Designed miniproteins, single chains, continued (5). Designs and how they scored, part 2

Each design is a single chain, and the fold is of that chain. pLDDT is the mean over its residues in the fold that is shown.

## One batch from the design tools (miniprotein)

Design m16038
Fold by ESMFold2-Fast:
Structure m16038 (fold): chain A 62 residues (1-62)
Amino acid sequence: SAEEQELLALLKEYARQLVAARAKALGADSYTVEEVDEYTLRGTLTKGDEVTEYVFDLSLPK
């Protein structure tokens, strides 16, 4: 439904904000957020030689 697609878009925005906030908290040099598929986002944080990856499963409960 349209409402479910709007909720998914909001969840994606919140996931992006969480990655950005985490990058700031850790003092990361850079970060990226990638849409892997319709329900999955991948956030990558880089600090010096250290790379940290987060995967968000945004599937809604049925």
Scores: mean pLDDT 82

Design m16039
Fold by ESMFold2-Fast:
Structure m16039 (fold): chain A 80 residues (1-80)
Amino acid sequence: SLEDLIRRAIRALVEDAPKEEVLKLLEELAEALGDPEIRELVEKAKAAKDPDVFRQLAAEIIGLAARIAGLDIRALFASV
């Protein structure tokens, strides 16, 4: 489900998974939602050289995905 995909992305980010692993989950979110803003943010995340900038973009993408899906992002972060 979309909620499970978002939970997996949150967990990968919280567990400090490699950029490639987090990015794969963000790309899956972009495909699942079909949202152009998420796609644009994913391209920015791919281009990010700074790990901190990447993590900020990843969090923004996850937050936007949760908002589009009608999910409480704070509850999701608390549950992973």
Scores: mean pLDDT 84

Design m16040
Fold by ESMFold2-Fast:
Structure m16040 (fold): chain A 56 residues (1-56)
Amino acid sequence: IKEKVLLLIGSHPEITVDQLAEELGVSRETVEKAVDELIKEGKIVRTADGKYRLAP
C-alpha cells in the first residue's frame, strides 16, 4: 500500500489523507499508517493544513 500512496502523492502534490483514502478505496487509518512510515523513511513531508508532498 505504501507504494501506491507514494505514487499518488507524487501525482497530486498537496494531497490530503481523505483524498488518498478515497482514491485507494481504503480507510483513513490505513492511509495514515502508510503516510507515517513514508515520513519516517524520508520519502514525503507533511505541509501546512495536513497535506503531503514528496521530500526533496
Scores: mean pLDDT 77

Design m16041
Fold by ESMFold2-Fast:
Structure m16041 (fold): chain A 77 residues (1-77)
Amino acid sequence: EKYVKLAEEYEKKGDYEKAAKEYERAGEELLKQGKYVDAAKEYEKAAELYKKVGSPRALEYEVNAGLALIKHAVSKL
């Protein structure tokens, strides 16, 4: 939650790369807590912002979001 608020502040300032990095940190923290769906949402936000700035990191976080959703699906079996 702290990283999400910081990311929103960077977005308001137009600093999309710093905002993406804070969403990335939020996703990683949620993943460590086993909150896979919430982690995927934050990674998707990071990927979208990395796409806006043309960063190759966008693909990495799209993959991480997908992997988090797969872990969630498997945990329901």
Scores: mean pLDDT 82

Design m16042
Fold by ESMFold2-Fast:
Structure m16042 (fold): chain A 64 residues (1-64)
Amino acid sequence: MEEEKEKLIKEAEEKLKKKEENLKTLPAQFHPLGERELEKTRETIEKAKKSSVEEGIELLKSLG
């Protein structure tokens, strides 16, 4: 389970970085909404890191 949590965190972080790079290529007018969604995702990942293994996995699954 610990290994699974770590793997899900890495996958979520990788997807987040791709979304961040894509947002940077969009016109500035789209950035406020995109930044809000990215911030929520970052907060969920950080919460998952600090949570128990089971709770962390559940939080990461909620991200897709």
Scores: mean pLDDT 76

Design m16043
Fold by ESMFold2-Fast:
Structure m16043 (fold): chain A 89 residues (1-89)
Amino acid sequence: ITNVIKVIISVILVIINVIILLLVIRNGPLTSSEVYILVALLIISVVGFLIFLVGLHRDSKTLSNIGLVLIVVSSILSILLFLVVSLGL
């Protein structure tokens, strides 16, 4: 049950990163560097998700936790960058 909740949360966070990137590319007055940072955060999110799945398959708490941290951190940074760029904060 707990592992299912973790998988659902990780999938939602990766989807949020994709949605933010698409919204920003479509509507944002962005520099190339801002786009590259968002793409890098999306890549980190996907890599974190893969590490999380490997951790679950190997029953490794350390790998699972590292994967989750990467997904959460990349999602928070993507949301913050989206807010700064879109709201002019």
Scores: mean pLDDT 75

Design m16044
Fold by ESMFold2-Fast:
Structure m16044 (fold): chain A 55 residues (1-55)
Amino acid sequence: SKEEELKKLFEELEKELVENYYKLILEDPSKRDEIFKILELLNPEAAEKIRKELE
């Protein structure tokens, strides 16, 4: 179905976003709070994934 195709594309985009922001947080933890605020506003699911990865 078209919904399955869109879900797959969305998952691929989310993975790239999560990896990029996760690297930024690891390289400079002082920016963590700012990055999370932006992510929660733009993509709350990606923010959750990063939060779980950092646990």
Scores: mean pLDDT 73

Design m16045
Fold by ESMFold2-Fast:
Structure m16045 (fold): chain A 86 residues (1-86)
Amino acid sequence: APPIDAALVRQALAARSPEELEALPGVKKLGEITVRSADGEETLVFYGLYSLDADGKPVALAGVILYDATRGQVLGFLPPELLRAA
């Protein structure tokens, strides 16, 4: 699997806003889902981390950042093997 820079993953996990996350190279919004939790409804946003080629084009999905838009927090990093993304 094509890895991405560990520094990029650390920057994504340290992001405090969607704007910070989306400013990172190779980060793209994949979609969002509304889920029901104990505290009501929460909107979860999925951001893909992509390896880029020399032209800046996405080559491969290296992982997904899960962001809670309702709470304004990054929840974590999901490796591709845990996703049904094929």
Scores: mean pLDDT 72

Design m16046
Fold by ESMFold2-Fast:
Structure m16046 (fold): chain A 64 residues (1-64)
Amino acid sequence: SLGEKIARAATDLTKDNEAFIQALKRIYAERGYITPEEVLELARKYTSEEEAKKIEEAVRKLLE
């Protein structure tokens, strides 16, 4: 799904961010999917402003 592709791109950009990765895994484990909106919300909460901007750019490219 698009959510899976976005989550993978986000984790590839933030491989050392344990809190962000764990939050993504928790949502995916509970529901079996994750939305682009949720990935962006978690990025804003758990990553730096620079990392969040990179994730937003990756999301925009995948949604085009």
Scores: mean pLDDT 76

Design m16047
Fold by ESMFold2-Fast:
Structure m16047 (fold): chain A 92 residues (1-92)
Amino acid sequence: METRERAEELEREGERRLREARELLERLGTEDVEDGEATLRRLRELLEEAVRLYEEAARLYREAGDEEKAEEAERRAEEARRLLEEVERLLP
């Protein structure tokens, strides 16, 4: 149970970072930003953090016996990784 609580905290942190990254990426794709390189670096950092947080959450959920939550966290980590690959293609 304490392991599951830690997993939930990490999942929430990952969700916040992934949400911020999605919002920033959408703005970058639809509007000019004053510093595109700084925005892309911030996106990369947010997505790298989201991947790590979701992967750790998935591991802890699995240890707690919550396979459904572990699979959900793994899916979110994969989503963040795909976005990270897209951002890396835009960086110089």
Scores: mean pLDDT 82

Design m16048
Fold by ESMFold2-Fast:
Structure m16048 (fold): chain A 64 residues (1-64)
Amino acid sequence: AAEDERLDAMSDEEFLEELRALGVAPEAAEAVLREMKERGLRRSTVIRVVRNGRALRAEQRAAA
């Protein structure tokens, strides 16, 4: 999809900003970027996983 192409074309700085916008702490965002590069993962895949994880955590907080 067009969004996946956009995300995969991001710079490292843009990727870190996207993660921060999703509520990821700066130190955790840098660790995610490093692991993504080490494993050869797509930025779009990583961002989707983080979005889904954030949604699950929001649901858990609402239930508390």
Scores: mean pLDDT 73

Design m16049
Fold by ESMFold2-Fast:
Structure m16049 (fold): chain A 60 residues (1-60)
Amino acid sequence: DPELEKLLEELEKLVKELAEKFGLSEEEAKEVIEDAKKRIKTVEEAEYYIERLKDALKEV
């Protein structure tokens, strides 16, 4: 699904931004991204996850 692939790319960018902001390691960020890719199977699930990441970035 091309739409899902694009959302997963956005998710990777947001996880990296959060990792930099909260002082997480690059390895920890990669683990989170890989786990999310294995668990997220629909566009709706990807959008929900992305919204949570955006909310977390706003809270800092």
Scores: mean pLDDT 79

Design m16050
Fold by ESMFold2-Fast:
Structure m16050 (fold): chain A 75 residues (1-75)
Amino acid sequence: SKVAELEREKLKISQEAADKLIKIRKQMLEHAGTWEKVMELKKAGDPRILELEKEMQDIFKKTQEKLKELDKEIG
């Protein structure tokens, strides 16, 4: 059904977003060495960590927008 196809598309979009977020978290860890150090650098305003945080926020916003559009198609 069309609904089942749209639900599968939502799952694909969510999975692609999750994969991108995992990659960004890995880049944070590569930069800082440990998750504890990532948190310290974030509090200190490290430019690289802040850049990666903005990339994560952009992914969240774009993903939410895409999911809302698909929800309108379903509903």
Scores: mean pLDDT 85

Design m16051
Fold by ESMFold2-Fast:
Structure m16051 (fold): chain A 61 residues (1-61)
Amino acid sequence: SERKVDQLVPLLKSENEELRRKAAEALGEIGDERAVEPLVKALKDESEDVRLAAAKALGKI
């Protein structure tokens, strides 16, 4: 879990929208509180799909 969070958090800042969305979804499934601050920042993402994924992820943590 620790190792996966460290790998997924940087992907929230990827230039690839699909990777940012999948990273947010995966962080929500892991449920680690260390992802809360990065996911809160992702709520301001330019992509609506990424913002929705971040909001759902925060609801699981």
Scores: mean pLDDT 82

Design m16052
Fold by ESMFold2-Fast:
Structure m16052 (fold): chain A 68 residues (1-68)
Amino acid sequence: GARENLLKIKEELESLPDVSASLVGDTSVVASTSLSPEKQIGLVLRLMGEYPDVAISLKGDTITISAK
């Protein structure tokens, strides 16, 4: 389910260099990145492909992943 996927996403993001992720409540993962804009877009597209059960948004250097 979406909640289980959020925990997996958090652990996956924490394993990446230049990315820091935290669980916000039980509903969202918020990740801060120091990646280039091109790499941030690539990461978002990868996550969308791997986790179609979540909503993903990118704002500046912050990626927010929420349960649908």
Scores: mean pLDDT 80

Design m16053
Fold by ESMFold2-Fast:
Structure m16053 (fold): chain A 74 residues (1-74)
Amino acid sequence: LTPEERELIKKAGAPAVIYKGKVYTSLEEVEKLPENSEVVLATDSRSPEARGRANKIRNILKKKNIKIVKEVDL
Protein backbone atom coordinates (compact mmCIF):
# COMPACT_ATOMS: atom_id res chain seq x y z
CA LEU A 1 0.00 0.00 0.00
CA THR A 2 1.16 3.56 -0.70
CA PRO A 3 1.35 5.97 2.28
CA GLU A 4 -1.63 7.87 0.79
CA GLU A 5 -3.73 4.66 0.57
CA ARG A 6 -2.83 3.77 4.18
CA GLU A 7 -3.96 7.23 5.40
CA LEU A 8 -7.26 6.99 3.48
CA ILE A 9 -7.95 3.53 4.98
CA LYS A 10 -7.07 4.75 8.52
CA LYS A 11 -9.53 7.64 8.10
CA ALA A 12 -12.34 5.64 6.39
CA GLY A 13 -11.81 2.41 8.37
CA ALA A 14 -10.86 -1.14 7.41
CA PRO A 15 -11.73 -3.27 5.52
CA ALA A 16 -11.01 -1.62 2.17
CA VAL A 17 -10.57 -2.86 -1.41
CA ILE A 18 -7.91 -1.26 -3.61
CA TYR A 19 -8.48 -1.47 -7.36
CA LYS A 20 -6.29 0.41 -9.88
CA GLY A 21 -5.06 2.86 -7.21
CA LYS A 22 -8.54 3.70 -5.88
CA VAL A 23 -9.80 2.79 -2.37
CA TYR A 24 -13.32 1.33 -1.93
CA THR A 25 -14.81 0.92 1.56
CA SER A 26 -18.55 0.37 0.96
CA LEU A 27 -20.19 -2.93 -0.05
CA GLU A 28 -22.16 -1.05 -2.76
CA GLU A 29 -18.95 0.24 -4.39
CA VAL A 30 -17.31 -3.21 -4.20
CA GLU A 31 -20.35 -4.77 -5.94
CA LYS A 32 -19.76 -2.36 -8.88
CA LEU A 33 -16.17 -3.55 -9.49
CA PRO A 34 -15.61 -5.37 -12.82
CA GLU A 35 -15.85 -9.19 -12.88
CA ASN A 36 -12.62 -11.21 -13.30
CA SER A 37 -10.49 -8.29 -12.05
CA GLU A 38 -7.67 -8.22 -9.44
CA VAL A 39 -7.70 -6.30 -6.14
CA VAL A 40 -5.77 -5.77 -2.94
CA LEU A 41 -7.73 -6.29 0.31
CA ALA A 42 -6.78 -4.27 3.40
CA THR A 43 -8.10 -5.67 6.68
CA ASP A 44 -7.85 -5.19 10.46
CA SER A 45 -7.63 -8.64 12.10
CA ARG A 46 -7.65 -7.04 15.59
CA SER A 47 -11.28 -5.89 15.13
CA PRO A 48 -14.10 -8.50 15.12
CA GLU A 49 -16.38 -5.98 13.36
CA ALA A 50 -13.77 -5.35 10.64
CA ARG A 51 -13.29 -9.13 10.19
CA GLY A 52 -17.06 -9.56 9.73
CA ARG A 53 -17.21 -6.81 7.11
CA ALA A 54 -14.11 -8.26 5.37
CA ASN A 55 -15.91 -11.63 5.06
CA LYS A 56 -18.89 -9.90 3.41
CA ILE A 57 -16.47 -8.25 0.97
CA ARG A 58 -14.74 -11.61 0.29
CA ASN A 59 -18.14 -13.13 -0.55
CA ILE A 60 -18.90 -10.35 -3.07
CA LEU A 61 -15.42 -10.73 -4.63
CA LYS A 62 -15.87 -14.53 -4.97
CA LYS A 63 -19.30 -14.09 -6.58
CA LYS A 64 -17.76 -11.75 -9.20
CA ASN A 65 -14.65 -13.96 -9.70
CA ILE A 66 -12.43 -11.12 -8.50
CA LYS A 67 -8.98 -12.27 -7.35
CA ILE A 68 -7.40 -10.98 -4.14
CA VAL A 69 -3.76 -10.72 -5.29
CA LYS A 70 -2.57 -9.40 -1.92
CA GLU A 71 -4.07 -9.12 1.56
CA VAL A 72 -2.63 -6.52 3.98
CA ASP A 73 -3.41 -6.50 7.71
CA LEU A 74 -3.25 -2.94 9.07
Scores: mean pLDDT 81

Design m16054
Fold by ESMFold2-Fast:
Structure m16054 (fold): chain A 60 residues (1-60)
Amino acid sequence: SALIEELFRAIRAGDVARARALLDELRGRLSDDQAKRLVILAHELGDEALLAAVVEATRA
């Protein structure tokens, strides 16, 4: 769960490289609720590359 907190912090800070690294570590380990929140946040930030990475990481 500390990794998830770091991921949300990295996304809010616009640190795409750190967010991608944390998403790679969390692949297949995100809950549906966590995945939905991440997709919404990435979409609101307008970063298409980050949104694509989040969607990819939420797949089983």
Scores: mean pLDDT 76

Design m16055
Fold by ESMFold2-Fast:
Structure m16055 (fold): chain A 60 residues (1-60)
Amino acid sequence: MEIEKLEKEAVKAYENGDYERAARLFEKISELYEKKGETIKAELYRSMAEVFRELAERKK
């Protein structure tokens, strides 16, 4: 998937409360931005993935 499509899917996932899916999608987006040399965006999405992973863990 292209980054745009991943971003839209991640937003839909967290809006639906699917934090595990959102975390996974944000991780992939972060990796793709790192490969493009956009380190600030990569760090932002990595942080988002970590937050949503913790939210998913708490809701179990």
Scores: mean pLDDT 80

Design m16056
Fold by ESMFold2-Fast:
Structure m16056 (fold): chain A 68 residues (1-68)
Amino acid sequence: LAGSLRVAGRAGAIVERAFERVLEEGLLSEEQREMYRAGAHPGEILNEAADRGDGELLAAFERAALAL
């Protein structure tokens, strides 16, 4: 339950929910979906998207995160 001073946990929850939104919107490539199914952390997939210049995925993630 609640009661722990864990700011990092809240940030992680926002990242996870925002990532679920971009996954739901079908913005992930087949390769990125495979990475996620293999257990890659959402942050790793987003970093790879940034490295490739995938502005659409990053913009969608940012919108989802700001909406939370």
Scores: mean pLDDT 69

Design m16057
Fold by ESMFold2-Fast:
Structure m16057 (fold): chain A 65 residues (1-65)
Amino acid sequence: SIEEDIAIAMARMHAWALGARLEEVVRDGERVLVIHTATPEDLEAARRAGEEIERTTGLKVEARL
C-alpha cells in the first residue's frame, strides 16, 4: 500500500541517518519494521522516529539495541 511504501521509505532514511540496520518482520499477519541500533542514545532517536512513522502511516515500528 501507499502507507507501507511511505513507512519503509521513512524507516530507511532514519536508519541510514543513525547508521542502524532496518529489518522487516511479520507478526500475527502484520508487517513490523525493526530498527537495530548500537547505542542507548541511538535507541532513543530510533524510538522517536518510530513514533513519527506510526503516527504518519499506521505501520508498527520497533527500535532495538
Scores: mean pLDDT 86

Design m16058
Fold by ESMFold2-Fast:
Structure m16058 (fold): chain A 79 residues (1-79)
Amino acid sequence: TRETTQAAVAKVLDALRKVPAVPASPETVELIEQARARAHELAEPSNQGMIDTALSALLRAPLEVARELLEALLAALEA
Protein backbone atom coordinates (compact mmCIF):
# COMPACT_ATOMS: atom_id res chain seq x y z
CA THR A 1 0.00 0.00 0.00
CA ARG A 2 0.98 3.67 -0.18
CA GLU A 3 1.21 3.77 3.63
CA THR A 4 3.55 0.76 3.64
CA THR A 5 5.79 2.42 1.03
CA GLN A 6 5.82 5.70 2.99
CA ALA A 7 6.80 3.82 6.19
CA ALA A 8 9.61 1.94 4.40
CA VAL A 9 10.99 5.16 2.85
CA ALA A 10 10.76 6.99 6.21
CA LYS A 11 12.76 4.21 7.93
CA VAL A 12 15.56 4.54 5.36
CA LEU A 13 15.67 8.34 5.66
CA ASP A 14 15.59 8.17 9.49
CA ALA A 15 18.48 5.65 9.52
CA LEU A 16 20.50 7.93 7.21
CA ARG A 17 20.15 10.88 9.65
CA LYS A 18 22.56 8.98 11.95
CA VAL A 19 25.15 8.48 9.19
CA PRO A 20 27.47 11.25 7.93
CA ALA A 21 27.06 11.95 4.22
CA VAL A 22 29.98 10.78 2.05
CA PRO A 23 30.71 11.39 -1.66
CA ALA A 24 28.90 8.87 -3.87
CA SER A 25 31.28 6.03 -4.82
CA PRO A 26 31.00 4.31 -8.23
CA GLU A 27 30.16 1.06 -6.41
CA THR A 28 27.27 2.68 -4.50
CA VAL A 29 25.96 4.33 -7.69
CA GLU A 30 25.99 0.94 -9.50
CA LEU A 31 24.27 -0.78 -6.56
CA ILE A 32 21.49 1.83 -6.39
CA GLU A 33 20.89 1.99 -10.16
CA GLN A 34 20.70 -1.82 -10.43
CA ALA A 35 18.14 -1.82 -7.60
CA ARG A 36 16.10 1.11 -9.00
CA ALA A 37 14.43 -1.05 -11.68
CA ARG A 38 13.45 -3.65 -9.06
CA ALA A 39 12.12 -0.99 -6.66
CA HIS A 40 10.00 0.54 -9.46
CA GLU A 41 8.71 -2.95 -10.33
CA LEU A 42 7.57 -3.44 -6.72
CA ALA A 43 5.94 0.01 -6.37
CA GLU A 44 2.89 1.62 -7.93
CA PRO A 45 3.84 4.48 -10.33
CA SER A 46 2.44 7.11 -7.91
CA ASN A 47 4.87 5.91 -5.20
CA GLN A 48 8.00 5.82 -7.39
CA GLY A 49 8.90 9.44 -6.60
CA MET A 50 9.24 8.82 -2.85
CA ILE A 51 11.23 5.63 -3.54
CA ASP A 52 13.56 7.60 -5.85
CA THR A 53 14.05 10.11 -3.01
CA ALA A 54 15.20 7.29 -0.68
CA LEU A 55 17.44 5.79 -3.39
CA SER A 56 19.06 9.19 -4.07
CA ALA A 57 19.72 9.66 -0.33
CA LEU A 58 21.42 6.23 -0.23
CA LEU A 59 23.94 7.44 -2.85
CA ARG A 60 25.62 9.54 -0.12
CA ALA A 61 25.89 6.66 2.38
CA PRO A 62 28.94 4.40 2.81
CA LEU A 63 28.61 1.30 0.59
CA GLU A 64 27.94 -1.11 3.49
CA VAL A 65 25.22 1.13 4.98
CA ALA A 66 23.65 1.74 1.55
CA ARG A 67 23.53 -2.03 0.87
CA GLU A 68 21.95 -2.80 4.27
CA LEU A 69 19.29 -0.08 4.02
CA LEU A 70 18.56 -0.88 0.37
CA GLU A 71 17.99 -4.57 1.23
CA ALA A 72 15.63 -3.51 4.05
CA LEU A 73 13.74 -1.15 1.71
CA LEU A 74 13.28 -3.81 -0.99
CA ALA A 75 12.20 -6.41 1.59
CA ALA A 76 9.59 -3.99 2.99
CA LEU A 77 8.26 -3.25 -0.52
CA GLU A 78 7.91 -7.02 -1.18
CA ALA A 79 6.02 -7.57 2.09
Scores: mean pLDDT 79

Design m16059
Fold by ESMFold2-Fast:
Structure m16059 (fold): chain A 81 residues (1-81)
Amino acid sequence: SMEEYEKFAEEVAERLEVPEEIKEEFKELIIELLEKGISKSTLNRFLEAAIKAKLSPLETLELLRELGESRDLAAVLSKLP
């Protein structure tokens, strides 16, 4: 549901300490990815890897956009430092 998607997006933004100036864009992207059929499990796997790699919020946002376009988690994860 949209309510579940919005809650998940909010929790993700808080967990990554996304700055207020990009928080809305970040949340909207997460919701868009879920609507496109990317699972919460796939997103959580990506986000755990991004946190471990210490990506900035902007770097995370860029790779999330790539995940939405390619739908290839392995390819996106290969770009992490």
Scores: mean pLDDT 84

Design m16060
Fold by ESMFold2-Fast:
Structure m16060 (fold): chain A 77 residues (1-77)
Amino acid sequence: KYFKEGEELLRQGRYEEAIKYFEKAIEEDPNNAKAYFARGIAYDKLGRKQEAAKYFQKAIELDSNIFEKIDAAALLR
């Protein structure tokens, strides 16, 4: 449930803690494209646009249809 805990932290504006939970989700499943994408959103919210871009690229590399599997608009709200 690390991914879900990360999403909840992201909604609360606790971006640095959210990143830690997404990192744990990736440790459990290195092919978890959703966790890479969500980590990218957290970095973007922190203004770390270069890091965000790298993680978005990694997510798309793992799953080219990631935008259809994740509601990016909901995560960015």
Scores: mean pLDDT 77

Design m16061
Fold by ESMFold2-Fast:
Structure m16061 (fold): chain A 80 residues (1-80)
Amino acid sequence: MKSIKEKIEEILEEIKEIARELAELGEIHEAIVLELRAIGYETEAELAVKRKDEKKLEEILKEAEELLEEAKKRLEELKK
């Protein structure tokens, strides 16, 4: 459980880094939306840990990984 939470935290931090880069490129709205989604997953993961819901943590990890993949592709597209 703790290990899955640590992976989620690492992924969310990477997403926040990408949001910062998007903001620097002028995509302020997309950056804000991405940051809010990351905060949402952070809150869900915290609740899942408190509830000892390992299955929910696995689901959050998968969703966070998918969000990171989308964010990376978007950043790549903006770099031309």
Scores: mean pLDDT 83

Design m16062
Fold by ESMFold2-Fast:
Structure m16062 (fold): chain A 65 residues (1-65)
Amino acid sequence: MAELRERVDRLREEAKKLKNPELQKEIFTLIAQAVDALARGNVDEARRYIEQAEKLLEKAKKEES
């Protein structure tokens, strides 16, 4: 529970640093879906969205380097 919330907070901080507004928007959409899943108690669904957002964030960072 706390682990997933910390990962969401980390994703928000990192996504805000992105230069590409479209990738930033896509990552924020995944974060919103993860937060919604956590609010509904669906931990497995939340973890899937968090993992997708993390992968997109890493890809975005490499493209902006």
Scores: mean pLDDT 82

Design m16063
Fold by ESMFold2-Fast:
Structure m16063 (fold): chain A 62 residues (1-62)
Amino acid sequence: NEKEITKLETKKLLLKIAAESSEWLAEHSKNPEVVEQNKKEKEELLEEIKRLEKKIEELKKK
């Protein structure tokens, strides 16, 4: 299901961009609360990316 794979790959790319933005805020903020929040958001985004990678892999086997 190539169309579904393409959609998931696009979503994964957007999540990677969001994770990079969260990382930037964690590195450049002087507020510890903002740093911790963005670290958490980055981790959640990376977990979502891992779930999408697994789905893409399963679809490629069909």
Scores: mean pLDDT 82

Design m16064
Fold by ESMFold2-Fast:
Structure m16064 (fold): chain A 70 residues (1-70)
Amino acid sequence: SEVEVDELKDIIKDWEKKIDSIKDKEAQIEAIDAAIDQLKKLYEESKDPRVKELLKEAIKKLEEKKEEVE
C-alpha cells in the first residue's frame, strides 16, 4: 500500500531514533544507508507529491548526517 504523510513521519522518526541509538560509527553508517534505501523505494512507489517532497527532504537530511558521522 502507498505510504501516507503521517505514516511517513513515523517511519522517519523511527529511523532517526534507531540511528541516534547506535554507538558504533560503522553500524550507524549502515543504518543510515538502510534508511536512505527504504525512503528511496517509498519515493519510487508514491504518487502523492506531498509524500515525495517529505521523502526528498528526509533523504537529503540522512545524506547530510552520513557525511557528518563519516
Scores: mean pLDDT 84

Design m16066
Fold by ESMFold2-Fast:
Structure m16066 (fold): chain A 76 residues (1-76)
Amino acid sequence: SRLQRKANALKNAAESGKLLSEGAKRKAERLRQMSEGPDGKEYLAQAERLYEIAKKLDEFSQKSEEEAQRLEEEAK
């Protein structure tokens, strides 16, 4: 059904969001480690922006999984 296909698409989107969030967190961690140098303030600012992006991606993934579950229940 269309609901099942939409639920599967949302699950795939949630998984992609989690992977992107993990990548952003890893990049932020590296930038934070580089913050002890002369460009430290800029690296800290970039790391903070990446943590914010990761948080939004985590929220998106959670909402996508919740919507997928709701659609799967409707498809029954």
Scores: mean pLDDT 86

Design m16067
Fold by ESMFold2-Fast:
Structure m16067 (fold): chain A 99 residues (1-99)
Amino acid sequence: DLEAEIQALLDQMEELLEEAEKLLKKLKEAVKEGKLEEAEKIYKEIKKLLEEARKLFKEMLELGKKNGKPIPKELLLRAIALLLRLIGLVIEAELLIGK
């Protein structure tokens, strides 16, 4: 079931977003404590989660092509929204570490 396979990828992307949100909270605490090296390390981890989410999105697009069926618009929009939220977390992290 194509929709079930896409849903599994979306669930993985949501888990990556939740991990990134937890890392951003840790980054904010590291900045407050003046732990700039730790904050930089956490920022790199958040960026890695965005890269992983981009790979899952690419896999989702390839599943649609291989099955010769269009990806349901609602699922595609949900994936785009998750990517935009992750991009927002990366930008917030960059601003917090003074990049």
Scores: mean pLDDT 88

Design m16068
Fold by ESMFold2-Fast:
Structure m16068 (fold): chain A 44 residues (1-44)
Amino acid sequence: MGKEIVDEEIKKRREAIEKAPSVSPGFLERFDRLEKLAREGAEK
């Protein structure tokens, strides 16, 4: 899967989080971890 596709998916998810009224710290931490893993996976 291309890095560009991963970047677009991450951008959409971040925009959804910004529009949400509130999210738990645990949710944000898990999202950040998954984002990092997705970017690292796409670089391989």
Scores: mean pLDDT 70

Design m16069
Fold by ESMFold2-Fast:
Structure m16069 (fold): chain A 61 residues (1-61)
Amino acid sequence: NLDEIIKKLLESALKAGVPLEDLLEELRQRLELLKKLGPQYQEQIEALEKAIAEIEKMIKE
């Protein structure tokens, strides 16, 4: 389940002390790259968009 993978990734990043803003920027760059590579990455694109939205919610408090 992509939701579980995203949650685990976010938890691991927070545990490692990665700033949320830095993580968000990295995910945005990866999203742009996947969109450039083509539609075969649609599931990964959707997962990254969801992860970005979750991090944005965390930053908003």
Scores: mean pLDDT 75

Design m16070
Fold by ESMFold2-Fast:
Structure m16070 (fold): chain A 56 residues (1-56)
Amino acid sequence: DLREAARALVAAAEAGDEAAVREYAEAMVATGQVDLDPDSPVDLENMVAVARVITA
């Protein structure tokens, strides 16, 4: 679940789909494995970075 959400988040970020990035970031937080706030722009950017590490 987390890896699939992270892969979708990275794909959305590469496509420039900011709404999808936020929705997939919320999905990553919903797994309980990420302690970042998708409503915070700084935490959202950190979540994209975390997703890239997970999917590397």
Scores: mean pLDDT 76

Design m16071
Fold by ESMFold2-Fast:
Structure m16071 (fold): chain A 61 residues (1-61)
Amino acid sequence: SDREEAVRLYEEAMKLIKQGKYEEAVELARQAARLARRAGDAILARFSEGLVKLAETYLKL
């Protein structure tokens, strides 16, 4: 389902952030947010959008 895929992508994006792979993390977190919105999971969408902003912040440093 879209929700299950969004969770998987969110978890992978978190893992990429821990590895310092911020560009890849942004891409997966954006996909997670999109799928979460399609699934109607507002909480997961908000968390995924937050993860995008976090990874983008690290890219600016």
Scores: mean pLDDT 88

Design m16072
Fold by ESMFold2-Fast:
Structure m16072 (fold): chain A 102 residues (1-102)
Amino acid sequence: HHMEQEAARLKAEIDRLVAEGRELIEKMKKSTDPEEIEKLFEEIFAVAQRLQDLADRARKMGFPELADEAYARAGSLLREAVDIYLDKHPKYAEDRAARAAA
């Protein structure tokens, strides 16, 4: 069934990008290097943009449910990345404040 094959391919692409984004999030969680954290954040943002582009293509192809899923997944990855960045950023802000006070 042609439509089912197209939907399956889009779903596989969404799942692949989500897996890539999750691997980057796990690396970000494990990192203590501010430069690495910044780079990983930028890479997660790029994956989210690719998911949004895929969502736009899915909608144009007549798969609004897959488009909605791709947008939701992109948003979830970005929110988690921001949460991790903010959780780690106060530590670096505290280190900078301590150095300024010394």
Scores: mean pLDDT 82

Design m16073
Fold by ESMFold2-Fast:
Structure m16073 (fold): chain A 96 residues (1-96)
Amino acid sequence: SEVEENQKRAEQAVKTAKDLAESGEKTVRALAEESVELAQRAYEATKESVKIELEQAKDYAAKATPEFQERVEKEGEEVEKRLEETKAYVDAKAAA
């Protein structure tokens, strides 16, 4: 069904966002040890990529069920929290 197709697409977008946030965090943390400026640029690139995927996930979820929309929103909040933690790490390194 179209609902099932939209659920699958939303799940894939959330998975991509999670993978990007995790890979981005690792890259940002590694770069921050050598160059805060490079870490900041990597963080901004990661944030932009994750935002695109989460927006796509929400758009697909809106065409599914309300229960699925709530699930995608909660998963998106977890990804956004990881981005905030990554930013806090870079900001702490910049202040040191």
Scores: mean pLDDT 88

Design m16074
Fold by ESMFold2-Fast:
Structure m16074 (fold): chain A 65 residues (1-65)
Amino acid sequence: MVSKETAAMLLAIGGGIEGVVKEARIEDGKLVVYVDASTPAQREAAARLEEQVKSLGIEVELIEV
């Protein structure tokens, strides 16, 4: 099957809100996502992304840039 790490990375890249996800990487099964969370809407989108990734059983770290 497709790895859950790959699925999570595709979710982060495809997350549907322009300007929120700047970069996404997989590091040893952990998803590291660089986000712009300067508005309340962007912050909510980032939080939803984190919840979706965690629902797949993947550790996620959000880094604000």
Scores: mean pLDDT 70

Design m16075
Fold by ESMFold2-Fast:
Structure m16075 (fold): chain A 66 residues (1-66)
Amino acid sequence: KAKELLAEGKKLYEAGDYEKAIALYEEALAIDPNYVEAWINLAAAYQAAGDDDKAYEYLKKARDLL
């Protein structure tokens, strides 16, 4: 479920496994595309992985949903 995927993704992010965190955040968003917290965490994971362009786009997505 989206909340469970977000929680597991956060654990992977804290462990430094940004690639797996990104995959779980994307799965959460496939279930609930209006899940603002998942967009914010996805942006943070892309930034940590070195993809600043995607991080910026996903932060804009979170902002546009508010």
Scores: mean pLDDT 84

Design m16076
Fold by ESMFold2-Fast:
Structure m16076 (fold): chain A 70 residues (1-70)
Amino acid sequence: SLKERAEELKKRIDELLPHLTPEQQRDAVEARRAIDEALEYLEKGDEFKALVWLNVAEGILGVVERRLAA
């Protein structure tokens, strides 16, 4: 479900936070904002917009994770 996907993304952020620089933490905060937007749209019944915002959050987290692996 989209809610489970949002919870997975939150867990990924929590697991990354101890390894992030202050600059990288700004990107993690932006990803969290995208998750919060997705959850708001889910509460409104707009699953399509929720999916769009979850994809935004995944994109931001993917960039952060890639930079940590470099």
Scores: mean pLDDT 83

